# Designed miniproteins, single chains, part 84

Each design is a single chain, and the fold is of that chain. pLDDT is the mean over its residues in the fold that is shown.

## One batch from the design tools (miniprotein)

Design m3091
Fold by ESMFold2-Fast:
Structure m3091 (fold): chain A 63 residues (1-63)
Amino acid sequence: MEEEIRRLREEAERLREEAERLREAARESGPGAARSLERQAEELERRARELEEEAERLEEELK
């Protein structure tokens, strides 16, 4: 479980980093492209949040 929790958090971190890269690209893009990139970044953040929540559930099971 410790290993699983760490893996989930590492994956969430990667998704957040990818989302930040997409937001940087959006700032450099025209309005239409910016909206598409921001939507993709939001999707990655949502997935990262889901992974973090799963990791917290597993941590709670250890207490």
Scores: mean pLDDT 82

Design m3092
Fold by ESMFold2-Fast:
Structure m3092 (fold): chain A 75 residues (1-75)
Amino acid sequence: AVREGGLLAVAAGRAAAEGDREAAERLVREAEALSPGLGEVARLAAEAGEAVRRGDFERAEELAREAERRLAALE
């Protein structure tokens, strides 16, 4: 579950960075269905992807680090 949730979070972040908000939202919901904690990680990853899309790399790094911390807490 944690590994699968981590992969969903990466996929959600990539979809958001590419502007595919529908795919990002679906992937966040799939992670949340595994656990609320994994859904939070996927949401943070999607927000990081949106920051990358805006060119806000500092904010993207901040959000990605928060997602990593939360994922580590679930292991």
Scores: mean pLDDT 83

Design m3093
Fold by ESMFold2-Fast:
Structure m3093 (fold): chain A 65 residues (1-65)
Amino acid sequence: MATKLTALALRAVAYGILGYFKDVKIEDGKIIVTLKKDTPEVRKLAKELEEEAKKAGVKLEIILE
């Protein structure tokens, strides 16, 4: 599952670079995404990432700051 985890993590990091996510980290095979503000754009991207993670069998945690 490392390849699927890596692909999803890279996508989350890309969204972070674009300013949608405040922070992205990998901890114990889990992707942790921190959102600075819950906006329609950020919520849509987070939901898409959650759906993809669920299909890939990867754990994803969303933290709203």
Scores: mean pLDDT 74

Design m3094
Fold by ESMFold2-Fast:
Formats: C-alpha cells, structure tokens, sequence
Structure m3094 (fold): chain A 119 residues (1-119)
C-alpha cells in the first residue's frame, strides 16, 4: 500500500531534508486518514530530532493547506507553538526554519492546491 511505502521511506530517510521532502510527498499523495496512519507508525520509531522535523513539517503543511498561510507564516506559527512547549536553542530554531523554508517555499502552491479531502 502507499501507506506502507511512505512508512518505509520515512524511516529510511538519509537526511533531515529528505525526511521533510517525504512528508510533503506523503501529504500530496495520501488522504488525511492515511497520512495520520503514517505519522502514528513512524513518529514512535524516529529519533527526537527527526520526530521534531516530522511534526513541525506536517503542522506547517496543514496550516498552509487549511488556513491558507504562506510557507513563512506557517513555519513561524509551527515554531512558536513548539517552542512554547519545548526549550530549543536559537541555533536549533534557525536550522529548523532554514530547512523547512527551503523545502516548503518552492512547494507552496502545490500544498495550498492539494487534492486531499477537506475535513
């Protein structure tokens, strides 16, 4: 199934950039229910750092698609929410922002116009 394929690809991602790119691909390819199944299967098996990137990327994508935010607005809201509950250094926040914007900005229109069922 597509769910099993994305679970394997996310668990075997060679870099944080590949992980973030795969989350976008999963969002564009799967229903929201299938995407949630992928998240629930993958998140417990990832390192804390990879889980953070997975969670923030998915949060930003959902904000872009369902709230119409730009990539930069969505990334900032996701980071603010996460940093309110977790202590991250300014360097870690900048690395997250830089990588998420690198991947999400060129994919902004595709994400906003995605075909997944609306809730």
Amino acid sequence: SKVDEFVERLLNAKSLEELVELVVDAFLSLSLGELLEVYERVAPQLSEEKRLYLTLTLTAILLMRYFGLSASEAVEKALKYYTHHNSLSEEEIEELRRLLLRVLTPREEAIKNAVPPKP
Scores: mean pLDDT 86

Design m3096
Fold by ESMFold2-Fast:
Structure m3096 (fold): chain A 55 residues (1-55)
Amino acid sequence: KIEELIKKLKEISEEIVRVFRDYRAGRLTPEEARQRIDELINKYKEVLKEIEKLK
């Protein structure tokens, strides 16, 4: 179960990298990029909290 949570963290970090690539390529506005990053950071924090609850 912890392995599944770590996999989710990796997937979220890869999505963050993708958002930055799209932003640099001009495919996202600054507001769109910021909104997506905020959502991904919140998901990342939630997964970390779940890992903490299991310990």
Scores: mean pLDDT 81

Design m3097
Fold by ESMFold2-Fast:
Structure m3097 (fold): chain A 87 residues (1-87)
Amino acid sequence: MRIELEGEYTINGKKIKAVLTADTEANKAEIKTEGPELTEEDIEEIKKKSLELLKTDPKKFEEIGPLVAYAALKRAEIAKEKGTFPE
């Protein structure tokens, strides 16, 4: 079974397209993005927006799901670079 979620977003004037693909037969989930890289400020904006939508309109939160997943991955990369991840 294959699931694909796609969205296009504007964060701080940056246009970002995100595609989340999950394939249960291949046991893989991946995120593809097009556009400039997210900064910490962009990630915080996505976090604030996602929390607000989750509280006020959960259906709209689902619409930004791919963007939230991409922001989470970028936050993890930044945390690892700063040594906040155990390794």
Scores: mean pLDDT 69

Design m3098
Fold by ESMFold2-Fast:
Structure m3098 (fold): chain A 63 residues (1-63)
Amino acid sequence: SAELHALLEKAIEDRKKGNTEARDAVRERITAMVKASDPSLTVTDEDVDRALEALEVWRKAQA
């Protein structure tokens, strides 16, 4: 969704500045979505960090 995309963008920027608040918000949002589709799955801070790292690499490749 556009809202989740905006939150991911903010999390990438905040991560570069050493702020993890937006990352925590992204984790909660993703966890809620995953639990709604498959309650047996879990999302960890490490999963979110890996996703943000992959997205950051992807964005650099698009520039």
Scores: mean pLDDT 69

Design m3099
Fold by ESMFold2-Fast:
Structure m3099 (fold): chain A 63 residues (1-63)
Amino acid sequence: LVEEAEKYKEKGEEAEKAGDYETAAKYFSQASRLYDEAGDEKSAEEAEKKAKRALAKAMQQRA
């Protein structure tokens, strides 16, 4: 679970660097869920915050 969460976190970071905030938000959201299932609450919270920020940026790009 943690290894899978880390993979999704990396994909989210790559998407964010590419300016694809919608895809970044999806990957960070999946990473947060996987960290939570693994019992890593701190990493889950950090990933959730990154997902929310990426989603906000994606909405700004579409507005």
Scores: mean pLDDT 80

Design m3100
Fold by ESMFold2-Fast:
Structure m3100 (fold): chain A 72 residues (1-72)
Amino acid sequence: SDEDRKLLEEAGELLDKAGVLLVLGRREEAQRLIEKANELLKKVGLPTIDPKTVTLEDVQKQSKLVNEKLAE
């Protein structure tokens, strides 16, 4: 749906920003963006990421999944 597409786009942007913040060592800011992304991911029925244990690989895998869903 158009609503789900908007949620996926917003989640993807938050995940991309969180990935950049993790690379920069800005972990607390990245965790806040991941928490926001998780609320959107829940609404579209996608898996969430644990902000406490999050790695760059977790963010990259989830961003890929979001982009695959947007390509549908």
Scores: mean pLDDT 89

Design m3101
Fold by ESMFold2-Fast:
Structure m3101 (fold): chain A 95 residues (1-95)
Amino acid sequence: SVEEEKKKYLEEAIKNLEKAIQSARAGDLDTAKEYALKAIKSLNKAGELSTDPEEVKKLINAQFLVTVALASLGMGRVDDAISALEGALKLVKEV
């Protein structure tokens, strides 16, 4: 079903965000960027399958925070990146 496919992408996004946070904390910024990019892809797919405006808003905001995290990782601002990724994770878990 569409709901089962959406749930799969949300679970993939959560796992990739958690791995991005863990990699950033370990100082592996390249791996953190890879997982963050995978999370954006999963969030985009979940958003395409969502019909609830409040869920769509949370998923768009989560994607924006992951984009901010990617910029922060590129600048070596690891704590800022982790905060943005944790913010995205919280929003996704509320969907």
Scores: mean pLDDT 91

Design m3102
Fold by ESMFold2-Fast:
Structure m3102 (fold): chain A 60 residues (1-60)
Amino acid sequence: SLEKEFLELMSEAAEAIRNGDVQAAREAVEKLRELAKKTNDPRLQGAVDAFEAALARLEA
C-alpha cells in the first residue's frame, strides 16, 4: 500500500539522516516527495517538509 511505502521511506530517510549519509538521505527524501505529490495529502507533505529541513541542516 502507499501508506506502507511512505512509512518505509520515512524510516529510511530518518536512518540516513541519523547516520550523516547525505546521498542516501537525498534519495529517500526525493522518493517521499514524489509519493506525497501522488497522494495530495497535506499531512504527508508536512512530513516531507520536515525531512527536507533536516536534510538541509545535514548538508550545511
Scores: mean pLDDT 82

Design m3103
Fold by ESMFold2-Fast:
Structure m3103 (fold): chain A 83 residues (1-83)
Amino acid sequence: DSALVDRALEIADEAEARLEAGEPLSEAELLATLYALNILLRNESTLDPATVARIRALRERLLALAAEKGVTEADVRSVFGID
């Protein structure tokens, strides 16, 4: 769904801009952004290679930040599996 991919890109861009501004993301915002990045990576064949590389880099940054808050990749999967 193109609209879902477009919204996921908006979420990714907003999170990246906030991180560059030094603004903290809450645990819920980290989880929501990781979910958006997961949607984008599952649709990577529809995205420019530069955009895919940027999304992968952002995902690694967010996973590191989530780990600092005690959130694991398994926690991300569990939360989104029950929604």
Scores: mean pLDDT 77

Design m3105
Fold by ESMFold2-Fast:
Structure m3105 (fold): chain A 73 residues (1-73)
Amino acid sequence: MEARERALAEKALEALKKALEAKSAEEMLEILRETLEALGASVGEGLAADIDLSDINLDELKEKLKKLLAEIE
């Protein structure tokens, strides 16, 4: 149960790390979208729909993810 969620979270973390390492904002957005879809499917169907990546500045999104990753790590 918790082990499954942890394994999925680890996969998401790896994808998020890749997104942060992405050399371009577009590449980062694509990786994030894929990761969010996977997370949304695992957590719930409404969570991903509430996220408007288009409205968020890429630099701001990057900072938020970096902060989240630092806290998780």
Scores: mean pLDDT 60

Design m3106
Fold by ESMFold2-Fast:
Structure m3106 (fold): chain A 86 residues (1-86)
Amino acid sequence: MDEVEKKFEELIEKLKSKDPQVRIEAANELSRLIFKAPDEVIEKYREKIEEALYEASKDKNFDVRIAASVGLITVAVAKIELERKK
């Protein structure tokens, strides 16, 4: 699904924005998109998203770190849910 895959790539890029507000929004949107995305797309992008959010969890801005940490929790939940569907 090109649209969802493109959105993940765009949000991962926005986590590197110079604007903290854009980084906060990107982390929050990644969290929401993980719960809406098809399992196949999550399986393909999970590692890349986890890596990007882990880097954002070390951000200089406190609110970005919190948003990224919440995102990491949603990635962990999605990983467990995918494992349990088997």
Scores: mean pLDDT 82

Design m3107
Fold by ESMFold2-Fast:
Structure m3107 (fold): chain A 83 residues (1-83)
Amino acid sequence: MDEEIALGVAEIMRAVGNLALRKGDPEGAVEMYEKAVKLLTEALGPDHPDVAAAYRDLAEAYRSLGDTQKAEEWERIAEKAEA
């Protein structure tokens, strides 16, 4: 029950983050994606495809901020989680 609620909240946070990116607010997107990553990691563990997808969202948000180093770090974490 609590896990299902956490997964639903994480999905909403990812959707809000996607909207923030589209509106030109990559800082707001990072905040939403970080919250989604935390909830998904607590519910599913760090090596789950849904968590990897959230890591990629976070990488895209950092790239939009111009933080190429953090974007590359999160891309590597996402690849490891999907492997």
Scores: mean pLDDT 83

Design m3108
Fold by ESMFold2-Fast:
Structure m3108 (fold): chain A 86 residues (1-86)
Amino acid sequence: MEEIEKKTKEWNERSKEFLARAQKRADELVEKGEISEQEAANLVTALVLRYIGALLDLEIAREKGWPQEVIDRIEADLKAIEEELK
């Protein structure tokens, strides 16, 4: 049953990449004096949880054959989360 292992590896890689980007963004905001270190930690945690949650929702929606409008909304949420790192 290699599908679970492959999926876990892909999620782990994506999560690490997103975490690195979120951490870099948070560090830049702290360096500029825009947020505190505690706010930065909270921001990274919130962004990572939102990103992983949206990825999981997207997978569930596709597996269960949810309406395209629901899938499009989840994909829009993922894009919005990624744009918060710019």
Scores: mean pLDDT 77

Design m3109
Fold by ESMFold2-Fast:
Structure m3109 (fold): chain A 81 residues (1-81)
Amino acid sequence: RSWINEKPSEEAMKLLEEAEKKLREAQTYLDNGDVEKARELIDEAIELVEKAIEIDPNSGETQIRAALLLIQATVTRKAAE
């Protein structure tokens, strides 16, 4: 839990938001059968999530949202296999 930083940084939240958009695009490419493009977008989303964690490691909100996005990325990547 965030005992010091109760609000996530704007930069970290923007990175997580961009990662979420890339995961949604990856799902669209998977639905269209473009597995390679979907995997590329999933990898980009994971990199954005990792960067957000590095920027804001002490924010519970950032950590929870990052964890949820990483779970979504893992599930979407498994569908792309």
Scores: mean pLDDT 78

Design m3110
Fold by ESMFold2-Fast:
Structure m3110 (fold): chain A 57 residues (1-57)
Amino acid sequence: SHAEARAHFDRGLELMGQGRYEEAIEEFERALALDPDFVVARQWLAAAREGLARAKA
């Protein structure tokens, strides 16, 4: 479970680098579903949401 949370988090970071914010949000949400105390994933989820908002402006 913890290793699975980390794998989703790492995929989210790759998607962030590609500007694929909607998919990055899904991966960070999956990581947090597996590990709700994953603080760094929560911070990156916020960044992904801001990136998406900026891209749609």
Scores: mean pLDDT 87

Design m3111
Fold by ESMFold2-Fast:
Structure m3111 (fold): chain A 70 residues (1-70)
Amino acid sequence: SLQAMELKPEELKKLEELAEELKPVFEKVLSASDEVQREFLERVAEMHNSDEEKQRELIKELKKKIEELE
């Protein structure tokens, strides 16, 4: 589990918003290979530790990668 209890309230809200935005992407990733799932999780972890600008860039990269899997 993500250690949500160690996060500040502001960080928790960002995670919730990120989770909502990534929900459709999670559905596609869950039906993909274990390798793709691992890469997705690594990018999500990187986004969690990044500022808003970097997070948006990483989300765009993830969406592009998911589209390539179609």
Scores: mean pLDDT 63

Design m3112
Fold by ESMFold2-Fast:
Structure m3112 (fold): chain A 66 residues (1-66)
Amino acid sequence: MKFRVTLKGSVPYMVGLVLRLIGEPHVEVESDGENTYLVTFSGSEEEYERLLEELRSDPRVEVEEL
């Protein structure tokens, strides 16, 4: 599965935070800009839903499913 992440807050450290959260063993991250990242997830559906929920819980992070 694949989704896009856009950061609204302080870019440098938020990028580090988001990449840490989605930098799981089952995650590939591709930079599409300084504030935007394409994420490919190859793990379980349960882990995928958890990641999306965690990211969407942060008001400074926008998640768009592709």
Scores: mean pLDDT 71

Design m3113
Fold by ESMFold2-Fast:
Structure m3113 (fold): chain A 74 residues (1-74)
Amino acid sequence: SEEEKILEELHEEIGRFQKELQEALEAKDYARALELLERLIKKLEEAEKKVPESEAIKKAKEEAEILRKELEKK
């Protein structure tokens, strides 16, 4: 289904973002980490509009927002 394709593509994209984010955080490149988080949050917001009942998307968005706020303090 269209919904399943969206979730599969999103899962792959989130995986790539998480890897790049981890690498940026390990390097203490907080500017890069913030850029990646803002892009991830926008993608999650778009996906939430298409699949509003996905708890996985809601949780990922909440976790990303928390991390963004913590990094903004740096």
Scores: mean pLDDT 79

Design m3114
Fold by ESMFold2-Fast:
Structure m3114 (fold): chain A 71 residues (1-71)
Amino acid sequence: LTEEQLAEAEAAIYQIAGAIYKRIGDPRAAEYYRKAAELYRRAAELSEDEEKREAYLRLAEIAERLAEELE
């Protein structure tokens, strides 16, 4: 795994965990979505592909929005 791929995988895991916490009403949901957003931004920084960078930033924006909706 490259550092970019690891950041992407970790972001996905945090986003899934955030969704699970949201479903059960756990206040950790917002924190996990914010961690996912941070990791997607990290993947964007590591990517040399403009299309991938834009995709990661869109995923980060979505995760951040999901966190904001819970707070």
Scores: mean pLDDT 86

Design m3115
Fold by ESMFold2-Fast:
Structure m3115 (fold): chain A 87 residues (1-87)
Amino acid sequence: MEDIEKAKEYAEKAIEHLKKAAEALAAGDEKKAEEHAKKAEEYAKKALEYAKKAEKDYPEEAKKVLEEIQKGIAEAGAYVAEAEAKA
């Protein structure tokens, strides 16, 4: 369960940084947007790593967490793309 919890925790951090990247883009701060985007990628990698570890111990629960993480990351990515188009 701990690895699943860690995966969700890192996914939340990745989504938070993607939102901050979108806000920075809307403000015209490309450098700040890039920094937040890099942080989001690092946290997303951590989330996937912990989800894979959880899959070995709890395969069914890990599948659901992986699906939720990927959906959240995709939604955050769409938010960044929308902010770029709008700004």
Scores: mean pLDDT 72

Design m3116
Fold by ESMFold2-Fast:
Structure m3116 (fold): chain A 74 residues (1-74)
Amino acid sequence: MPSQEEQIEALIKKVEEILADESLSAREKLEKLQALFGEMLGLIREIEDPELRAKLEARLRKVGSKGMEDIVAR
C-alpha cells in the first residue's frame, strides 16, 4: 500500500494537472481542488512525524496559494 507521503505527493500532482488544465472553468477547478485538498489534509493529520507533517503542510499551502491566484485572477 502506498505510504501517506506517496499518497500526498500523488494528490499534489493531480492538483498541478488541474491548475494547468485550461479547459476547466474557475468553478470546476475550485470544486476539484477543494476535494483534493480535503483528502490531503486528512492524510497529513494522520502523520505522527511533526517534521514531515510540517513539510507536507507547507507544500500544500504553496500549491493552494498558487491555485487561489490562478482562480481569483479574473
Scores: mean pLDDT 74

Design m3117
Fold by ESMFold2-Fast:
Structure m3117 (fold): chain A 76 residues (1-76)
Amino acid sequence: MAEAELVGVHVEERGDEVTVTAVARGADAEEAARLAVEAARAALAAAGAELTGVRVETAEVNGTALAIATATGRRR
């Protein structure tokens, strides 16, 4: 009944480089991955960084899909 939900977003800044890690969970791995990527991209944009790369990893933990998206960007 509940769609995928965002668990957390962590932003790390190193000089002009910004790295965002977003974690989402849900019943569907693709939906969790989509939410995690959207959250990571939104956080990068809010930090004033242009997206340079994104990767997403999915896993199943105790019958729940978990998605971890790592987005990297640089401030202009």
Scores: mean pLDDT 81

Design m3118
Fold by ESMFold2-Fast:
Formats: sequence, structure tokens, C-alpha cells
Structure m3118 (fold): chain A 105 residues (1-105)
Amino acid sequence: GPREELERAIEEAREHLRRAEEALERGDVEAALEHLERALDHLERAIRLARELGDEEALEEVRELLERLLELGMRLLKVAPPELVLRAIALILRAIGLLLDIELA
């Protein structure tokens, strides 16, 4: 049901954020970017599910994970090769948009 889907989306986002950080530590910028993009997709789903359930605690957890994603995304942007810069910027802008959507709701 929606509760189990929400919990899974948050768990999948946490795992992809962890893998992105590990990839950055190895200097694998492309793998880090792919994991951050996957984490963002899961967080966007989590926002929809949390709103449907009226789960303010889950929205706060998603906000904290989005802040972590932005931190990792900004670190990635500093080391991104030219061909990945636009993807990294797009990721950062999407994450900022989701944070603003949570804060303005």
C-alpha cells in the first residue's frame, strides 16, 4: 500500500545517496551522478506519497535527504568533467525545486 511504497522510496533514496558518496570518494563522477539522479527520482515519489498520506514527519525526512543530495551534488559539480556539468546543474535545479515545493506547501 502507499505506506510501504513511501518507506521503500525513502530507503531506496538513502541507499542511492550512500552509493553516490562512495562513488565520489573513488573519483567515479559519472556513477555518483547516476546515483544522485536515482535518489532524486525516489525522493520525488516519496513527496507525492507523503502528501497523499498527510505524513509531515516523512516530508521532513525527505527534506533532510534533499539537503544531503544538494550537498553531494555541489561536491560533484566541483569535480565534474565538461560533458557532465549540464546534467549536474539540472540535478541541482530539480532538487532545489523540490525543496521549495516542500517549504511553500
Scores: mean pLDDT 91

Design m3119
Fold by ESMFold2-Fast:
Structure m3119 (fold): chain A 55 residues (1-55)
Amino acid sequence: MPSEEIKEEAAKIISKLAKTDDEANEITAKLVEKINSEPAEKHDEAAKEFIESLK
């Protein structure tokens, strides 16, 4: 799991981009898929890359 700081940053970006709970859930599902594709040591890095890709 990513650090709490990265989770908070992701939540803020997702809430800015998503207008509905359904959109937020879709973006969150993509984030979780990206994180799960990497080993635990790279979860923070994977989350940061995903957040940057949303900008």
Scores: mean pLDDT 76

Design m3120
Fold by ESMFold2-Fast:
Structure m3120 (fold): chain A 65 residues (1-65)
Amino acid sequence: GMREELEKKLEELQRKAVRALLEGDFETALKYAEEIAEILKKLGKEEKAERVVKSTREAVEQLKK
């Protein structure tokens, strides 16, 4: 169903975000994090949405150091 499709998309986007971070494509990684957050909000998981964006921004900050 739609929920299962959204959960699969979340997993794929998380993998792509990590790959972008490792490749130094921080803008793309942050865009994926925002897309993940939008899907999480649609699933009623606002707290998780905020956490994903924050974690991705923190990872970007650490990798830039």
Scores: mean pLDDT 81

Design m3121
Fold by ESMFold2-Fast:
Structure m3121 (fold): chain A 107 residues (1-107)
Amino acid sequence: MTYYVGTAATLTEEAVIGAAAVADENGNVVAEAVVEVPRSEFAGRTDAQALGEAAGLAAAKAVEKAGVEPSELADTGVAAFARAESKEEAERAARELAVAAAKAGAP
């Protein structure tokens, strides 16, 4: 079975929030993860770098929760990324992107 990852991230005053979802090839979400990282951990980095790193951390956590082997991922990176305005939007966007990637991968 092939698995697809969608990610999203948002910035708050205190934290960088990353969200990720893992979908199977039928578009079923099998795992989700959210990480909140203090903005101080990204001191000297751009907002784009901080958002990307938080999204990547969430993706790693979601893949681990799914119990997915690296060979079962559609690619070695995240399937898609979106910037969100809130934690709730980030979680929703990550799910929607994972499902969209699974559908795009279908014949």
Scores: mean pLDDT 76

Design m3122
Fold by ESMFold2-Fast:
Structure m3122 (fold): chain A 60 residues (1-60)
Amino acid sequence: ARDEANRHFVAAARYLWAGDEEKAEEHLTRAAELMGWSPEEREQLLADLRANVAAQDAIA
């Protein structure tokens, strides 16, 4: 379960990096359900992922 959730989380980050917000949201939602995260925790993780992508984009 944890490994499966982690795979979806990594996929969400990759899709955010590629600019595919729809696919990123789908994978993040699946990871959250597998891990039992609250909607608030899911939103915080999404915000953290977006911040990380933006920071990398600013360097590139």
Scores: mean pLDDT 74

Design m3123
Fold by ESMFold2-Fast:
Structure m3123 (fold): chain A 68 residues (1-68)
Amino acid sequence: MEHVREAARHIAEAERALKEGDLEKAKEHIEKAREHLKKAREAGAPEAVLKSLEAEIEKLEKKVEEAE
């Protein structure tokens, strides 16, 4: 599924940006991951996959908030 792949890609990019200390870039990729997660849900992606992606995004959002 395209949106699942795109969400996972943006999660990985956000993790990389956080590791590099680029909070602004991390926030941009988190936002894009959220958009693709929403589209994946609308497209009927499996609930287990959606839950996994959401947990990773929430973890990244918390790390960004803690770094601010």
Scores: mean pLDDT 84

Design m3124
Fold by ESMFold2-Fast:
Structure m3124 (fold): chain A 59 residues (1-59)
Amino acid sequence: DGLERVLALIDKYEKEGDYDFAIRVSEVAARAFEAAGHTEDAERLRQYAEDLKKKKNEL
């Protein structure tokens, strides 16, 4: 439930071209999920943040 909301928010900002905010949301969410014991979701969010950073650098 929470993961789907976070992913939708990241997708929205990515589509709007706000890569800085999309990256920040991904990193903050990854830390929150890690703290809650959701390690797999946290790792997925960290990977998504890295992918967003690469996309930003290609612009």
Scores: mean pLDDT 82

Design m3125
Fold by ESMFold2-Fast:
Structure m3125 (fold): chain A 139 residues (1-139)
Amino acid sequence: SLRQQTLQAAEQARRDIEARLSEALRLVGEARQTAHEVDSRVGAIDAAYGYIVRTGRLILETLDLALQSSDPQFRQAAVEEARKLVERVMEVARLMAEAAQLVKEDVERGLELAREALRRAEEVTEEAERLLQEVQSAL
């Protein structure tokens, strides 16, 4: 049935999103390690790491809850929003990696980029929290 097909598509999307989040977390972990080896003033990278880990959990929890809905349009909308959040998580992970490398060559520029990454990490976490609340309210 259409319901079974859309549920299978949503379950596959959840697996794809989890794989993408794992890639982002690896990149963020490497950036954090690099920053710690260079300058203890990069506490912004540590904070951004914490936000990215939390965002990943919120995204997966949102998808797991959305899969409980019998409404295929609702499941598809949740998957689409989760995919957008994952790409923003990946953008933050790349900014953190760039910040960690810049700190080796130009500490001030590296710290400025690390603060930008932290700001974006906070924004993505807030959006993930809102999406989870919307999904919880719709069930």
Scores: mean pLDDT 83

Design m3126
Fold by ESMFold2-Fast:
Structure m3126 (fold): chain A 69 residues (1-69)
Amino acid sequence: MAESIKWAAEIVRRLAEEDGNEEAVSYARKAIELADTDVEGALKNLMKAVNLLPDEARDRFAEEVNRRA
């Protein structure tokens, strides 16, 4: 599941960069870094990044995840 976490975190990182949300970008990058060594830490950081996104970006993230799930 590390690949799925990295994939999701990359989407969140891109959306956060588009939004100019540096804190969300930081959490998304941390999730990518932790995905292979600390899955729990990766998921926690991914959730923090998602929660910092505006509603429009969260909707886009959900659409991309659902399309690939």
Scores: mean pLDDT 80

